# Designs tried in a protein design run: designed miniproteins, single chains, continued (3). Part 86

Each design is a single chain, and the fold is of that chain. pLDDT is the mean over its residues in the fold that is shown.

## One batch from the design tools (miniprotein)

Design m10974
Fold by ESMFold2-Fast:
Structure m10974 (fold): chain A 100 residues (1-100)
Amino acid sequence: SVLDKLEELLEEMRRITAELAEAVAAGDTARFRELYARLLELYQEMVELVEKHWSEMSEEERKKAHEMLLEADLLLVGAQLLGDSRGVAMELPRVPTFPV
């Protein structure tokens, strides 16, 4: 299901976040940038999946998808704060365009 795929992507984002912390501790800015780029790719894939299937989702599924995207957004914010603390310029994610 779409929700199962979103959960898989979110779990991968959680794993990358741990690796980002290790890269920061090591002072490896190149590795940090690579991992952050991958984190952005995963976030974009989650957003695109939700946007693509939004009209086909139940209200309960939409709520769950929104909760997962909120967690993903918090992971990105955490990564940005880690990068900023080391003077690394970070690319910002696009804002989701769900119908309200």
Scores: mean pLDDT 80

Design m10975
Fold by ESMFold2-Fast:
Structure m10975 (fold): chain A 74 residues (1-74)
Amino acid sequence: SDRDRLEAHREALLAELGRLVKELSASASPEQVARMDRIALETLGRLERAVADGASEAELRAIADEGRARILAV
């Protein structure tokens, strides 16, 4: 179904962000890790709400891209 496709897409985006945080955490300070974890959790919540509200794949990607940009700025 379209919803199952959106849920799979959300899962893929979250896995992508999780890998980024893991890779960056290897050389980051504890304070930077805490900031990245906060951004990742906020992005998770935004993606969960967006799927529940029937957001498009493009809208999910935009939310994930914003989260990624914020993580990279830490």
Scores: mean pLDDT 83

Design m10976
Fold by ESMFold2-Fast:
Structure m10976 (fold): chain A 93 residues (1-93)
Amino acid sequence: SMEEEKKKARRESAIKFATILALLSGAWFVLTRLHTLSPEERRAYARRQIEEAKELVKELKETAEKYNDQETLQMVKHVEERIKELEKLVAEV
């Protein structure tokens, strides 16, 4: 049913959101704290995590638009802003 499909989509969206936050937190930690890596290695790691997060954000946004989930769309906007801040940080390292 559509309601069962919607509930499954909500659970999958919650997992994707948690994964996005983990990826972005890991990128931030490596960029700002993991000084055992070279600046080039830190940038390369962060770029990979950011790109993976962007793909998950795209999937999350598509699912939220399909089910008219305004709360998730608002969360997507906040995550997109954090991604922009991290991309700026990558350029500064």
Scores: mean pLDDT 86

Design m10977
Fold by ESMFold2-Fast:
Structure m10977 (fold): chain A 79 residues (1-79)
Amino acid sequence: MDELLEELKKALNLSDEAVEKLRELAEQSGESGSVDTREVAEILEEDGHKEVAEKLLEELPERVPFGVVVDWLLEYAKK
C-alpha cells in the first residue's frame, strides 16, 4: 500500500494530506476492498487536481477496488 501511494504522490505531485486521505480511504474499504470513486475524486479536487478527478469519475464505475483506482491514476499520469 505505502509503495503505491508514494508512486502516486510522485506521478501526480500529490500533497502529504492527499496521500494520507487516500490511505485512510483504502484502510476503510473493508471486506469488499472497494472504494467510492467520488470520495477519491473529492480528495484529488481538494489537492488541486480537478481535471484528474473529473476524468476519473467519467471513466471508472462508482465503486472499484482501490488497486484499480491506483492503476488508473498511474496510467493517467503517463499521458
Scores: mean pLDDT 79

Design m10978
Fold by ESMFold2-Fast:
Structure m10978 (fold): chain A 100 residues (1-100)
Amino acid sequence: SEIQKIVIDYTAFQIRLAGIEYDLSLGKPIEDVKKEAIEEVKHYIEKNKKYLTDDELQKFNDIIENIKNATSHEEIISQVKQASKLAMSVTNKILENLEK
């Protein structure tokens, strides 16, 4: 079902974001972690593009730009956590709308 696909994709996204925070804690190069984080957020956008509002899309793009400009572990972690929270809120809204 569409709902199952969205839940599976969302769960995988959250696991990968947690992995990015873990990789950063292990001393993985900041530029490599940035690329991975940006790719994961872009993948979430592409998977959910038909359900995203312009405002929601802009918020994800702002997170991508903030990750690109990040110069510290703390800045990257902050943006990854913001992406996680935004994706949770957006995915919950999408699922609620599909259950109508």
Scores: mean pLDDT 88

Design m10979
Fold by ESMFold2-Fast:
Structure m10979 (fold): chain A 71 residues (1-71)
Amino acid sequence: AANLRAWIQQQAQAQGLTLSPAAVDYLVQQVEADASRLPKLPGVLAALKQAFPGQTVDLAQAQSVAALHLV
């Protein structure tokens, strides 16, 4: 999980997106539960940046966007 966590944090930083630790933990758990969700993560991060520009994304915000994209 450490490599996946670091990758998610790097992708978020590259997009100028700040994720709370709880939001990162949630996204890691989604991929660990279903590995087919990994290719969908860049789209989720892009959607989070579009919905919450300049904000620290919390757990509830991450869950709301993931519910639309990680189906």
Scores: mean pLDDT 80

Design m10980
Fold by ESMFold2-Fast:
Structure m10980 (fold): chain A 84 residues (1-84)
Amino acid sequence: SMKDELLKKIKELMGELQKTVKEIVKAIKDKAPKEEIDKLLKKLDEIVKQIVDLLKSLGTEDAKKKADQLEEENKKFIEYVRKA
């Protein structure tokens, strides 16, 4: 079903999200150049946007709440990284 395909894609993107966050954390620990960190933050933002769009397309209140929470958490994480 279309719903099962959406859920599968969300799961795959959540995996990419976790991987990208780990790469950002490692880059910060390794004191990577700001340009490298900025590229990873852009990649993170693109992944989050895709997950949010897919969650909203599910049309449920629970999925919308998860999308809103993910956007807020991502915004706070990016602000934290940029201030460091």
Scores: mean pLDDT 87

Design m10981
Fold by ESMFold2-Fast:
Structure m10981 (fold): chain A 85 residues (1-85)
Amino acid sequence: SELEAVVAEFVAEASKQLDEGTVAALRAMLESDLKRSPEIDPATLRELGKQNLEALLRIKREKSGAVVRAVTNEKGHTLSVIEPM
Protein backbone atom coordinates (compact mmCIF):
# COMPACT_ATOMS: atom_id res chain seq x y z
CA SER A 1 0.00 0.00 0.00
CA GLU A 2 1.24 3.51 -0.80
CA LEU A 3 0.00 4.73 2.62
CA GLU A 4 1.95 1.95 4.37
CA ALA A 5 5.05 2.99 2.38
CA VAL A 6 4.62 6.60 3.62
CA VAL A 7 4.41 5.38 7.24
CA ALA A 8 7.55 3.23 6.72
CA GLU A 9 9.37 6.25 5.20
CA PHE A 10 8.67 8.43 8.27
CA VAL A 11 9.51 5.64 10.74
CA ALA A 12 12.88 5.25 8.96
CA GLU A 13 13.57 9.01 9.13
CA ALA A 14 12.49 9.25 12.80
CA SER A 15 14.73 6.27 13.69
CA LYS A 16 17.81 8.28 12.64
CA GLN A 17 17.26 10.97 15.31
CA LEU A 18 14.75 9.69 17.92
CA ASP A 19 14.69 6.87 20.48
CA GLU A 20 12.92 3.57 19.80
CA GLY A 21 10.00 4.36 22.12
CA THR A 22 9.26 7.71 20.46
CA VAL A 23 9.53 6.13 16.99
CA ALA A 24 7.12 3.34 18.04
CA ALA A 25 4.64 5.96 19.33
CA LEU A 26 4.84 7.93 16.06
CA ARG A 27 4.25 4.74 14.05
CA ALA A 28 1.27 3.80 16.25
CA MET A 29 -0.27 7.26 15.82
CA LEU A 30 0.13 7.22 12.01
CA GLU A 31 -1.29 3.66 11.79
CA SER A 32 -4.22 4.65 14.06
CA ASP A 33 -4.93 7.66 11.82
CA LEU A 34 -4.95 5.36 8.75
CA LYS A 35 -7.47 3.01 10.43
CA ARG A 36 -9.68 6.00 11.32
CA SER A 37 -9.30 7.67 7.88
CA PRO A 38 -8.46 4.92 5.34
CA GLU A 39 -9.32 7.20 2.37
CA ILE A 40 -6.67 9.79 3.27
CA ASP A 41 -4.44 10.70 0.32
CA PRO A 42 -0.70 9.92 0.59
CA ALA A 43 0.29 13.59 0.17
CA THR A 44 -1.79 14.64 3.22
CA LEU A 45 -0.34 11.77 5.28
CA ARG A 46 3.22 12.73 4.20
CA GLU A 47 2.67 16.38 5.21
CA LEU A 48 1.23 15.31 8.59
CA GLY A 49 4.16 12.93 9.15
CA LYS A 50 6.71 15.69 8.44
CA GLN A 51 4.92 18.11 10.79
CA ASN A 52 4.78 15.55 13.61
CA LEU A 53 8.42 14.51 13.12
CA GLU A 54 9.53 18.18 13.29
CA ALA A 55 7.47 18.63 16.48
CA LEU A 56 9.09 15.54 18.07
CA LEU A 57 12.58 16.80 17.17
CA ARG A 58 11.76 20.17 18.78
CA ILE A 59 10.39 18.42 21.91
CA LYS A 60 13.65 16.41 22.17
CA ARG A 61 15.86 19.50 21.67
CA GLU A 62 13.94 21.66 24.19
CA LYS A 63 13.21 18.78 26.63
CA SER A 64 9.62 20.03 26.62
CA GLY A 65 6.33 18.26 27.17
CA ALA A 66 4.03 17.26 24.32
CA VAL A 67 0.31 17.51 23.63
CA VAL A 68 -1.55 15.48 20.99
CA ARG A 69 -4.63 17.02 19.32
CA ALA A 70 -7.22 15.42 17.06
CA VAL A 71 -7.79 17.64 13.99
CA THR A 72 -10.48 17.06 11.33
CA ASN A 73 -9.63 18.24 7.80
CA GLU A 74 -11.99 19.51 5.06
CA LYS A 75 -12.57 15.93 3.84
CA GLY A 76 -13.76 14.79 7.30
CA HIS A 77 -10.54 12.86 8.10
CA THR A 78 -9.48 12.97 11.76
CA LEU A 79 -5.70 13.07 12.23
CA SER A 80 -3.35 13.23 15.26
CA VAL A 81 -1.18 16.37 15.53
CA ILE A 82 1.74 16.61 17.97
CA GLU A 83 2.56 20.02 19.49
CA PRO A 84 5.34 21.05 21.93
CA MET A 85 4.19 22.46 25.27
Scores: mean pLDDT 81

Design m10982
Fold by ESMFold2-Fast:
Structure m10982 (fold): chain A 60 residues (1-60)
Amino acid sequence: TPKERLLELIDRSTELSDQQKQAIRDAIDNGHLGVAARGLIHADPSTREEAQAILEELKK
């Protein structure tokens, strides 16, 4: 699911601080998956393409 893929990207990211990872996890827990995906796009260039694909899937 988009939620599971976002959590995987957060755990795989080496460029996010622990504080940034927690903020994105909090967004996911509150159902704000689009906010979480945009946070990843902004914060980690290495996962940006995958996070953008998830964001586009959430628009459907």
Scores: mean pLDDT 78

Design m10983
Fold by ESMFold2-Fast:
Structure m10983 (fold): chain A 60 residues (1-60)
Amino acid sequence: SKEEFIEKLIKETGLSREVAEEIVEAFDNNDIDKLSEILAKHLTDEQKEKVVKILLEYRK
């Protein structure tokens, strides 16, 4: 579910709930440009790798 995905993002990356919700919303809307912008502004390279892995698991 969307909520499980948000909680997993927070747990694995330490991001705020607000940022995690923005990531999930952009992903659900297939808004690649917005997702890329959020990742570039708010995440380190290590956090980006964790987010990509979580997104790939959610896509399954």
Scores: mean pLDDT 79

Design m10984
Fold by ESMFold2-Fast:
Structure m10984 (fold): chain A 61 residues (1-61)
Amino acid sequence: AVFRFTDASGRETVFPDRRLADMVVRDLTGQPLPPGSPAEQAAAATALLAPHGARLEALPG
């Protein structure tokens, strides 16, 4: 699955797979992405990232 990561400064990065998204979430929050659909993973990651001013979105494709 493809994900868009937006940091606290509004900088966007596109990750072509969940492993890169998981790495960024772990680096910022200390927590892994849970297993699930891309939408579920993005929602869970966004909840973890919210205190850091960041978010993760699942993209079509």
Scores: mean pLDDT 81

Design m10985
Fold by ESMFold2-Fast:
Order: structure tokens, then C-alpha cells, then sequence
Structure m10985 (fold): chain A 75 residues (1-75)
């Protein structure tokens, strides 16, 4: 479990950097994909650790992905 949590945390950090880059460059389609992946990873970490902070992060990225997807489809 500790190995898995550490790997998920590293993956989340990498995806967060990529997400910030996608948002800065206006790559909304990529930003949606990255936000969805971040939501999934933070949900897994929350489920494994019981840490509400990770649950809040998962919910936030899920909501953000929905907003970005809607914006992309309206274009």
C-alpha cells in the first residue's frame, strides 16, 4: 500500500504540472484529459488513505474537467 500511494502521488504531481502547462497554452482538450486523470488518481489516494484533502482534490478536478469539457464542446 505505501509503495502504491507513493507512486500515485508522483503520478499526480507529474499530471498536475502537465495540466498547468495545458491550461497556460490553451490546450483545453488536453486539459480535460489531465483533469480527469488527476481526479481519478486523487480519488484512489483518498480511498487508500482516508484523507479528506485528497477527496476534495478529486472532487475539484472532476468538476473542473466537466467545466472544461463543456467549454470545449460549446466552441
Amino acid sequence: MEEEIKELEKKANELDKQFREAMASGDLERAVELAEKLAEIYKKIADLTGNERYKQLADSYKALAEELREALEKR
Scores: mean pLDDT 83

Design m10986
Fold by ESMFold2-Fast:
Structure m10986 (fold): chain A 70 residues (1-70)
Amino acid sequence: SDTARGAAGARAGGAAAGRASVRAFAEHIMNDTLKGEADDQGAAGAAHGGAAGGPEHARNASLGWKAAYV
């Protein structure tokens, strides 16, 4: 069980963070497809839309919006 701490810690900053983002993105696409219901094409659209601007850009946009007021 203690071995898990080493694995998590070793890649926490780099690969782990990247994998977590990819996983969240993949899960979001799957959830969007399932929620779309009739969307076999929705899956393609979601993947195509994802290429337009990632969730990372959305987070950065939020920061910029707040900075405008500060």
Scores: mean pLDDT 49

Design m10987
Fold by ESMFold2-Fast:
Structure m10987 (fold): chain A 61 residues (1-61)
Amino acid sequence: DVDALVAYVETSPAIPVGFRAALVGLVRAHRPSREQLDALGAAIKSGDPAAIAAAVAALRA
């Protein structure tokens, strides 16, 4: 459900404010799975730029 994914992105403390607008756009355009969003959240929490870049690329694919 796109609305639930948008709410997750907007309310999750795991997702930095700077990424929220871009991720909402990606959710609406590409309809990623919750697993992909959870993986991105974990990557962002880790602070590893390579992991974050890989997770963002997976959302676009």
Scores: mean pLDDT 71

Design m10988
Fold by ESMFold2-Fast:
Structure m10988 (fold): chain A 93 residues (1-93)
Amino acid sequence: EAEEIKEKAIKEIQELAEKAKEAARQGDLETAEQYKKQLEKLGKETAQTLAELGDGESAEEVAEETAKALSDIAEEVKEAEKRRAEEKAAEER
């Protein structure tokens, strides 16, 4: 059951990460932030649940996958913000 909880959570984290990255690539930073918050909450709550069930290894794997997903989302958001800033700077000549 703990293994099934881990597998389900990792799948959902990856799905939320893809949605957040896609929103960021489209310039929808508000939607990207919403998916990021959902992913962060899911990862934190699942890791806590797995740790309480005595499966520290699965808890650590979920926490690691969450951190990686958040890092990937942050990079996409930074690229989107950089593109927007460059476009604005070109218009304000």
Scores: mean pLDDT 82

Design m10989
Fold by ESMFold2-Fast:
Structure m10989 (fold): chain A 80 residues (1-80)
Amino acid sequence: QEAEDQKAVDLAVEAAKTLSLEDQNAIAYALHQEAEKNEGFAKELAEQAVKELEDAGAKVVPASKEEVLRAIGKLWELVA
C-alpha cells in the first residue's frame, strides 16, 4: 500500500515538472498546506514532493485558490 502510494506520488511529481513554473509553484504551495494538515506517511509524502519540486526550481509562494485548482486540473489530465 505505501509502495503504491509512493509510486503514485513519484509519477505525479514527474508529471508536475512538465508543467509551467507557475503551475509547479501553485502545486508546491498546495502540497505544503496539505503537509501541515496531515501526519505520518501522508505528511512525509507531501514534504518529499515539495522538496523534489523545489529542487527542480519551484518555490513555495502563496497562490490563489483559482491558481491551485487550475494547476491541479492540469496535473490530473497528465496522470489520469
Scores: mean pLDDT 78

Design m10990
Fold by ESMFold2-Fast:
Structure m10990 (fold): chain A 86 residues (1-86)
Amino acid sequence: ATTLVSLTLTWDEATGSTTLTASFSGVKPEDLAVAQLETDRPITTVRKLSGESTVTVTHTSPTRARRASWSLVNKEGVKASGTVEA
């Protein structure tokens, strides 16, 4: 089964950037990682994953996000999702 293993959101004041990191297990080649940062200007990023069974995805943005949502999706729908606040 596809599972969200970890999800973290961090802000770096020195660089002025937010980093969102997620790890999944049971990932299939057809699965897509969708990261959404909730800011004054919402940012959505879609990443195609490698064919590995466990994948870590990182997204960095030069905008402070206090909340982020994260999903793994394919043609059959959402396989795993999570939300984190910083």
Scores: mean pLDDT 72

Design m10991
Fold by ESMFold2-Fast:
Structure m10991 (fold): chain A 77 residues (1-77)
Amino acid sequence: SAAEEVRRLAEAAGAELSDEQIEFIARVAEETGAPVARLIAALLHGQGRLSDAQLAAVQAALDAGEDPVEVLRRALA
């Protein structure tokens, strides 16, 4: 399920997300087809956990086909 994908990616990347945040991201991913990693990055940015520069770097790395876990872990370091 999308919720299992969100939970697995968040845990592997070290992103601390609530159950409500996981459910929200999963629902948006299912409704829009947006990649889970991009939605996690957008949520973290919206909460002030990633700067504008960090969000831009994450988006560029994901567009380049880099591993989502490594990209998010690097941004949260």
Scores: mean pLDDT 85

Design m10992
Fold by ESMFold2-Fast:
Structure m10992 (fold): chain A 70 residues (1-70)
Amino acid sequence: MPPPIVILLGDWSPEALDELGLRVQEVLDETLARHPDISTDPEVQAELMRRIAEVAKEVGERHGATVTIE
């Protein structure tokens, strides 16, 4: 299954984008710590992309911005 594509819609403030970047970096760091072979494991890559999509939706909803996941 292809990884979800996250599309940011609406007026994302610099503050919302900064929060999104920090949350995405935390997810990436956690995933790399748990799965150091992430570059070669498609299941780990798919999980990471799904977690990033969930984080984007959460941050968007908190800041009143629109997020589309495809």
Scores: mean pLDDT 72

Design m10993
Fold by ESMFold2-Fast:
Structure m10993 (fold): chain A 100 residues (1-100)
Amino acid sequence: APKKLDVTITVKDENLTVEFKDIPADEPAEKVLEEIRRAIVEALEKANRRELALQVESVIELIESRIPADEPAEKAIERLKEELEKRLPGVIEVKIKEKE
């Protein structure tokens, strides 16, 4: 089986965590980013963090607009970590764990 990734996104001030497990590293980036966007935006809206939800959605849409059509999930997830931690320092933390 191809390499799989676990992704954990933590909102530090809310102690809110969104987990994605067993993402195939070679999955299409667009599909994975759409799944992550939907889940984190829903979680933030439920936590009444509507402004933060809009900020996170904007970052993900920016990445989606810039990725090549053939970009694998692992590259898109690395970009997501870099951009979220750069734009929302101390608010959002992204952890990536590689699996067999």
Scores: mean pLDDT 82

Design m10994
Fold by ESMFold2-Fast:
Parts: C-alpha cells; structure tokens; sequence
Structure m10994 (fold): chain A 80 residues (1-80)
C-alpha cells in the first residue's frame, strides 16, 4: 500500500543516515531501528489518517542527520 511504501522509505532513509555517520553500527541495531521506524510511521499514518509527503520524509531525515552529526562531533571532542 502507499502507507507501507512511505513508512519503508522513511525507515530506510533514516537507517542509511545512521550507517553513513556510524559505519561501525551493527546490522542487528540497524535492523531494530528500521523495524521500529517502519512500524511507528505506519501506525501513526493509520491512526491519524495523514499520509506523509516526500517533503515530510526528507525533513524528518534531515533532522535526524543534523542531530546525529552534532552528537558524533560532541562525543569526538570529549574522547580526544
């Protein structure tokens, strides 16, 4: 369905960002992240009746990237 496709796209794009910024992340952790995001997005769309747009997904992914980059940069400074 369209909802499943949108939920999959959101989950996949967020996992891709995590893998890019933390290439040592385990496949198991990435799989759990994917399933959690997929199930949550799908549930929220079904319960609200709102279908995420491509812009909504890109904005969510961008927000996740910014937060992860800031966290990694901060942690690197503390461990240096």
Amino acid sequence: SMLEEKAKLLAQKVVDVHKELNPEASDEALDVLYETLYNTALKEMKESGYVLTDEDIENFVKGNRVNLEATQEFLAKLEA
Scores: mean pLDDT 83

Design m10995
Fold by ESMFold2-Fast:
Structure m10995 (fold): chain A 63 residues (1-63)
Amino acid sequence: MTLEQAIEALERLAKDALQTDSPEEAYKLVESAVKTLVAAGLITPEQGKEVLERVKKLIDELS
């Protein structure tokens, strides 16, 4: 999985979560998803940190 593919997938997850849930719940879902991707070896821990920072910024901007 590329970094951009991970960002796109988790931005979609965050946007969907924000339609029904709070920003705090969206953060938790994104953090859980990143942890799963890293554990599966689909992205590195460093890439996971970058994905989290970018998606959390999106959640903050939409909230």
Scores: mean pLDDT 81

Design m10996
Fold by ESMFold2-Fast:
Structure m10996 (fold): chain A 60 residues (1-60)
Amino acid sequence: GKTLQIFNEGVTAGAKGLRDPSLLPEAAEKLREAAEEIGGIYGDGLREMARYLEERYEAL
């Protein structure tokens, strides 16, 4: 369904950010948007991923 599609799009954005650190802020924002739309346990997972990407960007 749409929930799985949004989750996959968020995870894909995160993977791109990890490959290209300049994209980490955009990837984190995409993950937060996806988390807000999905909610629940999947949304919480995406929020944790976004936080991880933000921390990696701050460490650059």
Scores: mean pLDDT 78

Design m10997
Fold by ESMFold2-Fast:
Structure m10997 (fold): chain A 80 residues (1-80)
Amino acid sequence: MSRQEALRLTKLEARLLALMVSIELAIRTKAPRAVLAAEIARLREVLAEMRADPAAQADPSVQALLARAEALLAAAEAAL
């Protein structure tokens, strides 16, 4: 993996983690539906980018993070 590929993947992981925290906060604080829906849309976009990335598919830690994000997405959609 090149430094540029590693940096790109690390930035995607950071974005995913930030969105997961934002969604958990929105659920915990019972934020307005529009706020939760916007965060869900952003999470779907980042998940699509990471699923398309071959470096993400090769990394077991990233795959575990994707599984956690998918479970959170399902819980968040159920809370809409």
Scores: mean pLDDT 84

Design m10998
Fold by ESMFold2-Fast:
Structure m10998 (fold): chain A 84 residues (1-84)
Amino acid sequence: AAERTALGGVAYAVAVAEYLGRPDAAELIRELGFAAAAGDEAARAKLEAVARELEAEIERRGLSEEEVREILERARRLFEEALA
């Protein structure tokens, strides 16, 4: 349950990074996400820092309801792919 919740959070963070045009950040989040899911606390701490930066960026941009839906659809696909 906790690992699935963390995976969902990672999928959302990757989707946000990709939407913001930051493929470098998306790749880093994927790498850190796998390590954190395996119990790497240092990777989890880094993920939390990156997630906070991305949250601040989307808040500054003031995303529309349509943009939020696009991000959620991307996150859902990434989550499904990670479970495959």
Scores: mean pLDDT 74

Design m10999
Fold by ESMFold2-Fast:
Structure m10999 (fold): chain A 87 residues (1-87)
Amino acid sequence: SQKEVSDLKELLLKLAPEKSVKDVLIRHYFGSEELFELLKRSYKKLYGEDLDENISTKDYLSNEENACKLLNTLALFYNQPLVNCPL
């Protein structure tokens, strides 16, 4: 839902907005590089493109589509239902 996308965006922006998506997900979300590599593979399987891991979390999440795609990848990873991402 829109609320879940907004909640994830706010959570990640509070952790370390100036750090890359990769750094935030490894160090502050998963605590594991292996889990991040599995997330990257799931993202590519879902969207046919690589996760933009090297840009700042703030810049990445400034795009609502990116936040929604990340939420869906996490949902798939944790066996939760997917939401439709706005184009």
Scores: mean pLDDT 77

Design m11000
Fold by ESMFold2-Fast:
Structure m11000 (fold): chain A 93 residues (1-93)
Amino acid sequence: LTPEQLEAVQEIFLKFDEEAPLVEELRENNKLEELVLLSSESIGFRYALEGKSPEEAAEAAREIARKLGVTHIEEEAAKIARETNLRTKELLK
């Protein structure tokens, strides 16, 4: 994902109420979990570039999963964000 795509994904989740029709379409097509996991990887990467901790990335990923009602993947999303953040920081050394 490009930085612009990462910002777009973050903006969508932050503006959940405004994007309700899109969220319903993704839910109907069983793609909401896939989008959350992809978003979690993007958050991990972005947070690493911003100097934020792996745990801050994990918390952000959990919050997004919770807001979208896919609570059963909260910990999977958090793990992906944390691991991506750590890997990105290692590459930036």
Scores: mean pLDDT 73

Design m11001
Fold by ESMFold2-Fast:
Structure m11001 (fold): chain A 106 residues (1-106)
Amino acid sequence: SSMKKEKIKELEQKATTLYSAAGILKAGTTGVEIIFERGSPELALKDARALLESARLLAEKARELGREAKELGDDKTAKLVDESLALAEDAARRAEELARRAEEEL
């Protein structure tokens, strides 16, 4: 019981960190769009590829945390992880599209 509470608190902290990181990656895709629109496709491609890799790693971490949260029956943490996963997957999709568009301009 007490060990379960401690593990839930640890997962909630990890999920909060993950959610913040996913938000930063989403903001990063907007920055890459601006770089691309201002006529720097080489820099946009480099940054888009880095964001895509980071977003994919974050999505994998979210899936791991989501499994642990569900096994513990922590619906609140599972929901936050699912929201973080959705943000990471959206960032990956945007970064992939930006990389494609930047490659077409090279």
Scores: mean pLDDT 88

Design m11002
Fold by ESMFold2-Fast:
Structure m11002 (fold): chain A 89 residues (1-89)
Amino acid sequence: MSADAERGIEGLLRSFDTDRDGRLSYEEVRELAESMGVKLSDEELDSYDKDRDGFLSFEEAKALIKEIAEKHGIDLNKFKLGKSVVLAP
């Protein structure tokens, strides 16, 4: 993955990290995934929560976002170019 795409993801993660602690709650990660058109289950979130503290680090959240983007055919470059999307009508 390009460094440019990773910076786009990092910017999104920072936007959802409301307390600026470098971690995302499950709720914040779900909101981010829904912005991509993907619904995440608790089981999927748990698979990326390596320390089982109920939060994802930025690294864990980036890994999750990359994985769901790949599985769902989401072009992460669109988040840089214009996040509003090619929802094909």
Scores: mean pLDDT 66

Design m11003
Fold by ESMFold2-Fast:
Structure m11003 (fold): chain A 65 residues (1-65)
Amino acid sequence: MLSPLEISNLKARRAVLLGEAHLLERLAAQSTDPDERAALLAKAREYQKQAEELDRQIKEAEAQR
């Protein structure tokens, strides 16, 4: 079971990763180069997957309360 501070830190890191993904998706939407757009979207998906893993850890920790 994680402490409230540890859970708060995981939530903060998840927020940063989601923010980075959102920025990359916005840049992809503005790109006129198909290859650049594909690369930006692929990177955004990587950050989304990392955020989903953190979300899973947060939910498991909160479920143990």
Scores: mean pLDDT 83

Design m11004
Fold by ESMFold2-Fast:
Structure m11004 (fold): chain A 98 residues (1-98)
Amino acid sequence: SVDEKLKKLLKELEKAIENKDLVTAYQLILEIKELIKEAGYISPEIEEQLRELGPKFTEVMRKHITEEIALQMLELVKPVTPADREEIREALAEQEAL
């Protein structure tokens, strides 16, 4: 059933969000959107799960997009090293703590 497929995809999406795997999360969101479009209806249980995951996804995405943009801007000037990644991550964590 569509509901069973949606529940499975939502569990996979939650894991991708927790693992900060933005590419997998994005692909899963596209699959979920397509299934909802094909079904034309979602159950109240699925709607509640989507409402719960939305804020979680936004929080993780905002942090990772900010880190990724900073890294890509740095890459325009020099090759990015693991030390550069750690510095950017620490700087962003300090800004959030303020």
Scores: mean pLDDT 75

Design m11005
Fold by ESMFold2-Fast:
Structure m11005 (fold): chain A 104 residues (1-104)
Amino acid sequence: MEMEIDEALARMGVAVAERNPEIKDPEEDVKFFRRIAEIAKKVGNDELLAKALVHESKSLYKLGDYEGALKSAEEALKYAEKSGNEELKKEAEELIKKVKEKLK
């Protein structure tokens, strides 16, 4: 519903999360990063989308939703590769590995 949010506001939300990597409220963080992902899709920003999906995956992991965390991390990897951001690609790959270890 917040389709008119400036891309700069979404980028700022991600930057705040990157500065404060401690996930204090994982359920609200999932909602927040899903909203950022929708904005990123609307504006065609693959890097912002990958960052939002990485943070969504981390929050789902904290909630014990390992299947959801894996799906978000795999989607994050696809968009990180499209964006050409090697650090983001590496973070998504590390998340995929970590999540798979929990899935038995």
Scores: mean pLDDT 79

Design m11006
Fold by ESMFold2-Fast:
Structure m11006 (fold): chain A 72 residues (1-72)
Amino acid sequence: MSELEKKRLKLAEALIERAKKNNGRISAEELREIFRELLPDMPESLINALIKGIAPDGFATEEELKAALLIE
C-alpha cells in the first residue's frame, strides 16, 4: 500500500467518525480542520481541491466520504 493510500485511509477513518457524530455528515470547515490536523504540511491549494471534490455543497455524507477517499 502506498503512503498516499495510507494517508487517505487515515483521513477517511477520521472523517467518517466525525460524520457519524454529526448525524452522518461533515461540513467543509470540519474537513479543512481535520486535513490540517492530520496533514499539516499539505499545501492549501491541494486541501481546497480535495474539499471541493468531497463536499462541493459544503457538506459530505459518510457515503460520499467513502467514495471520495477510499476509491483510487
Scores: mean pLDDT 74

Design m11007
Fold by ESMFold2-Fast:
Structure m11007 (fold): chain A 82 residues (1-82)
Amino acid sequence: MTEESLKEIKKELLELVENEDYESFKYKLNILEDLIKENRFTEENLKKLKEILEEVLKKAKEKNLEKIVEEINKVLNLIDSK
């Protein structure tokens, strides 16, 4: 996973939160969950992904997007378990 890929992930997730597109958001987070489980992230990039997800979580909470908040927390818990 490259730094450019992490920047793209951040951009995509924030756009999906702004558009309240739960189905596409869930799909993207499922891909990230699979990549985490396959150990496709370095420790450094995993920390950066956590920071991105925490920023996206703040946005989702501000918009009261309960289902998106639940999906983000699921992935954050997976990262913390590694």
Scores: mean pLDDT 82

Design m11008
Fold by ESMFold2-Fast:
Structure m11008 (fold): chain A 80 residues (1-80)
Amino acid sequence: SAEVRELIENRRFVEAGELAREGKASEEDVEMLVERMLANMEKVGVKLSEEERREILELVKEGRFEEADRFLLQKYLESQ
């Protein structure tokens, strides 16, 4: 949905995840959430392995958006 996409664009992943848990996000919205998170990390020089990308996707699919955001923040800090 447009609301979920706007939250993703503003890096408000927890709120996007809450809408996904309420059934307001399609599977495509969830995949877009993951892709957007990963694209933002790549843009700032964060190197993510395929295993790490899979881990983030699984966290998001489980509705663990706070943990996914924390994971990405940790990777960002490690890349600096």
Scores: mean pLDDT 73

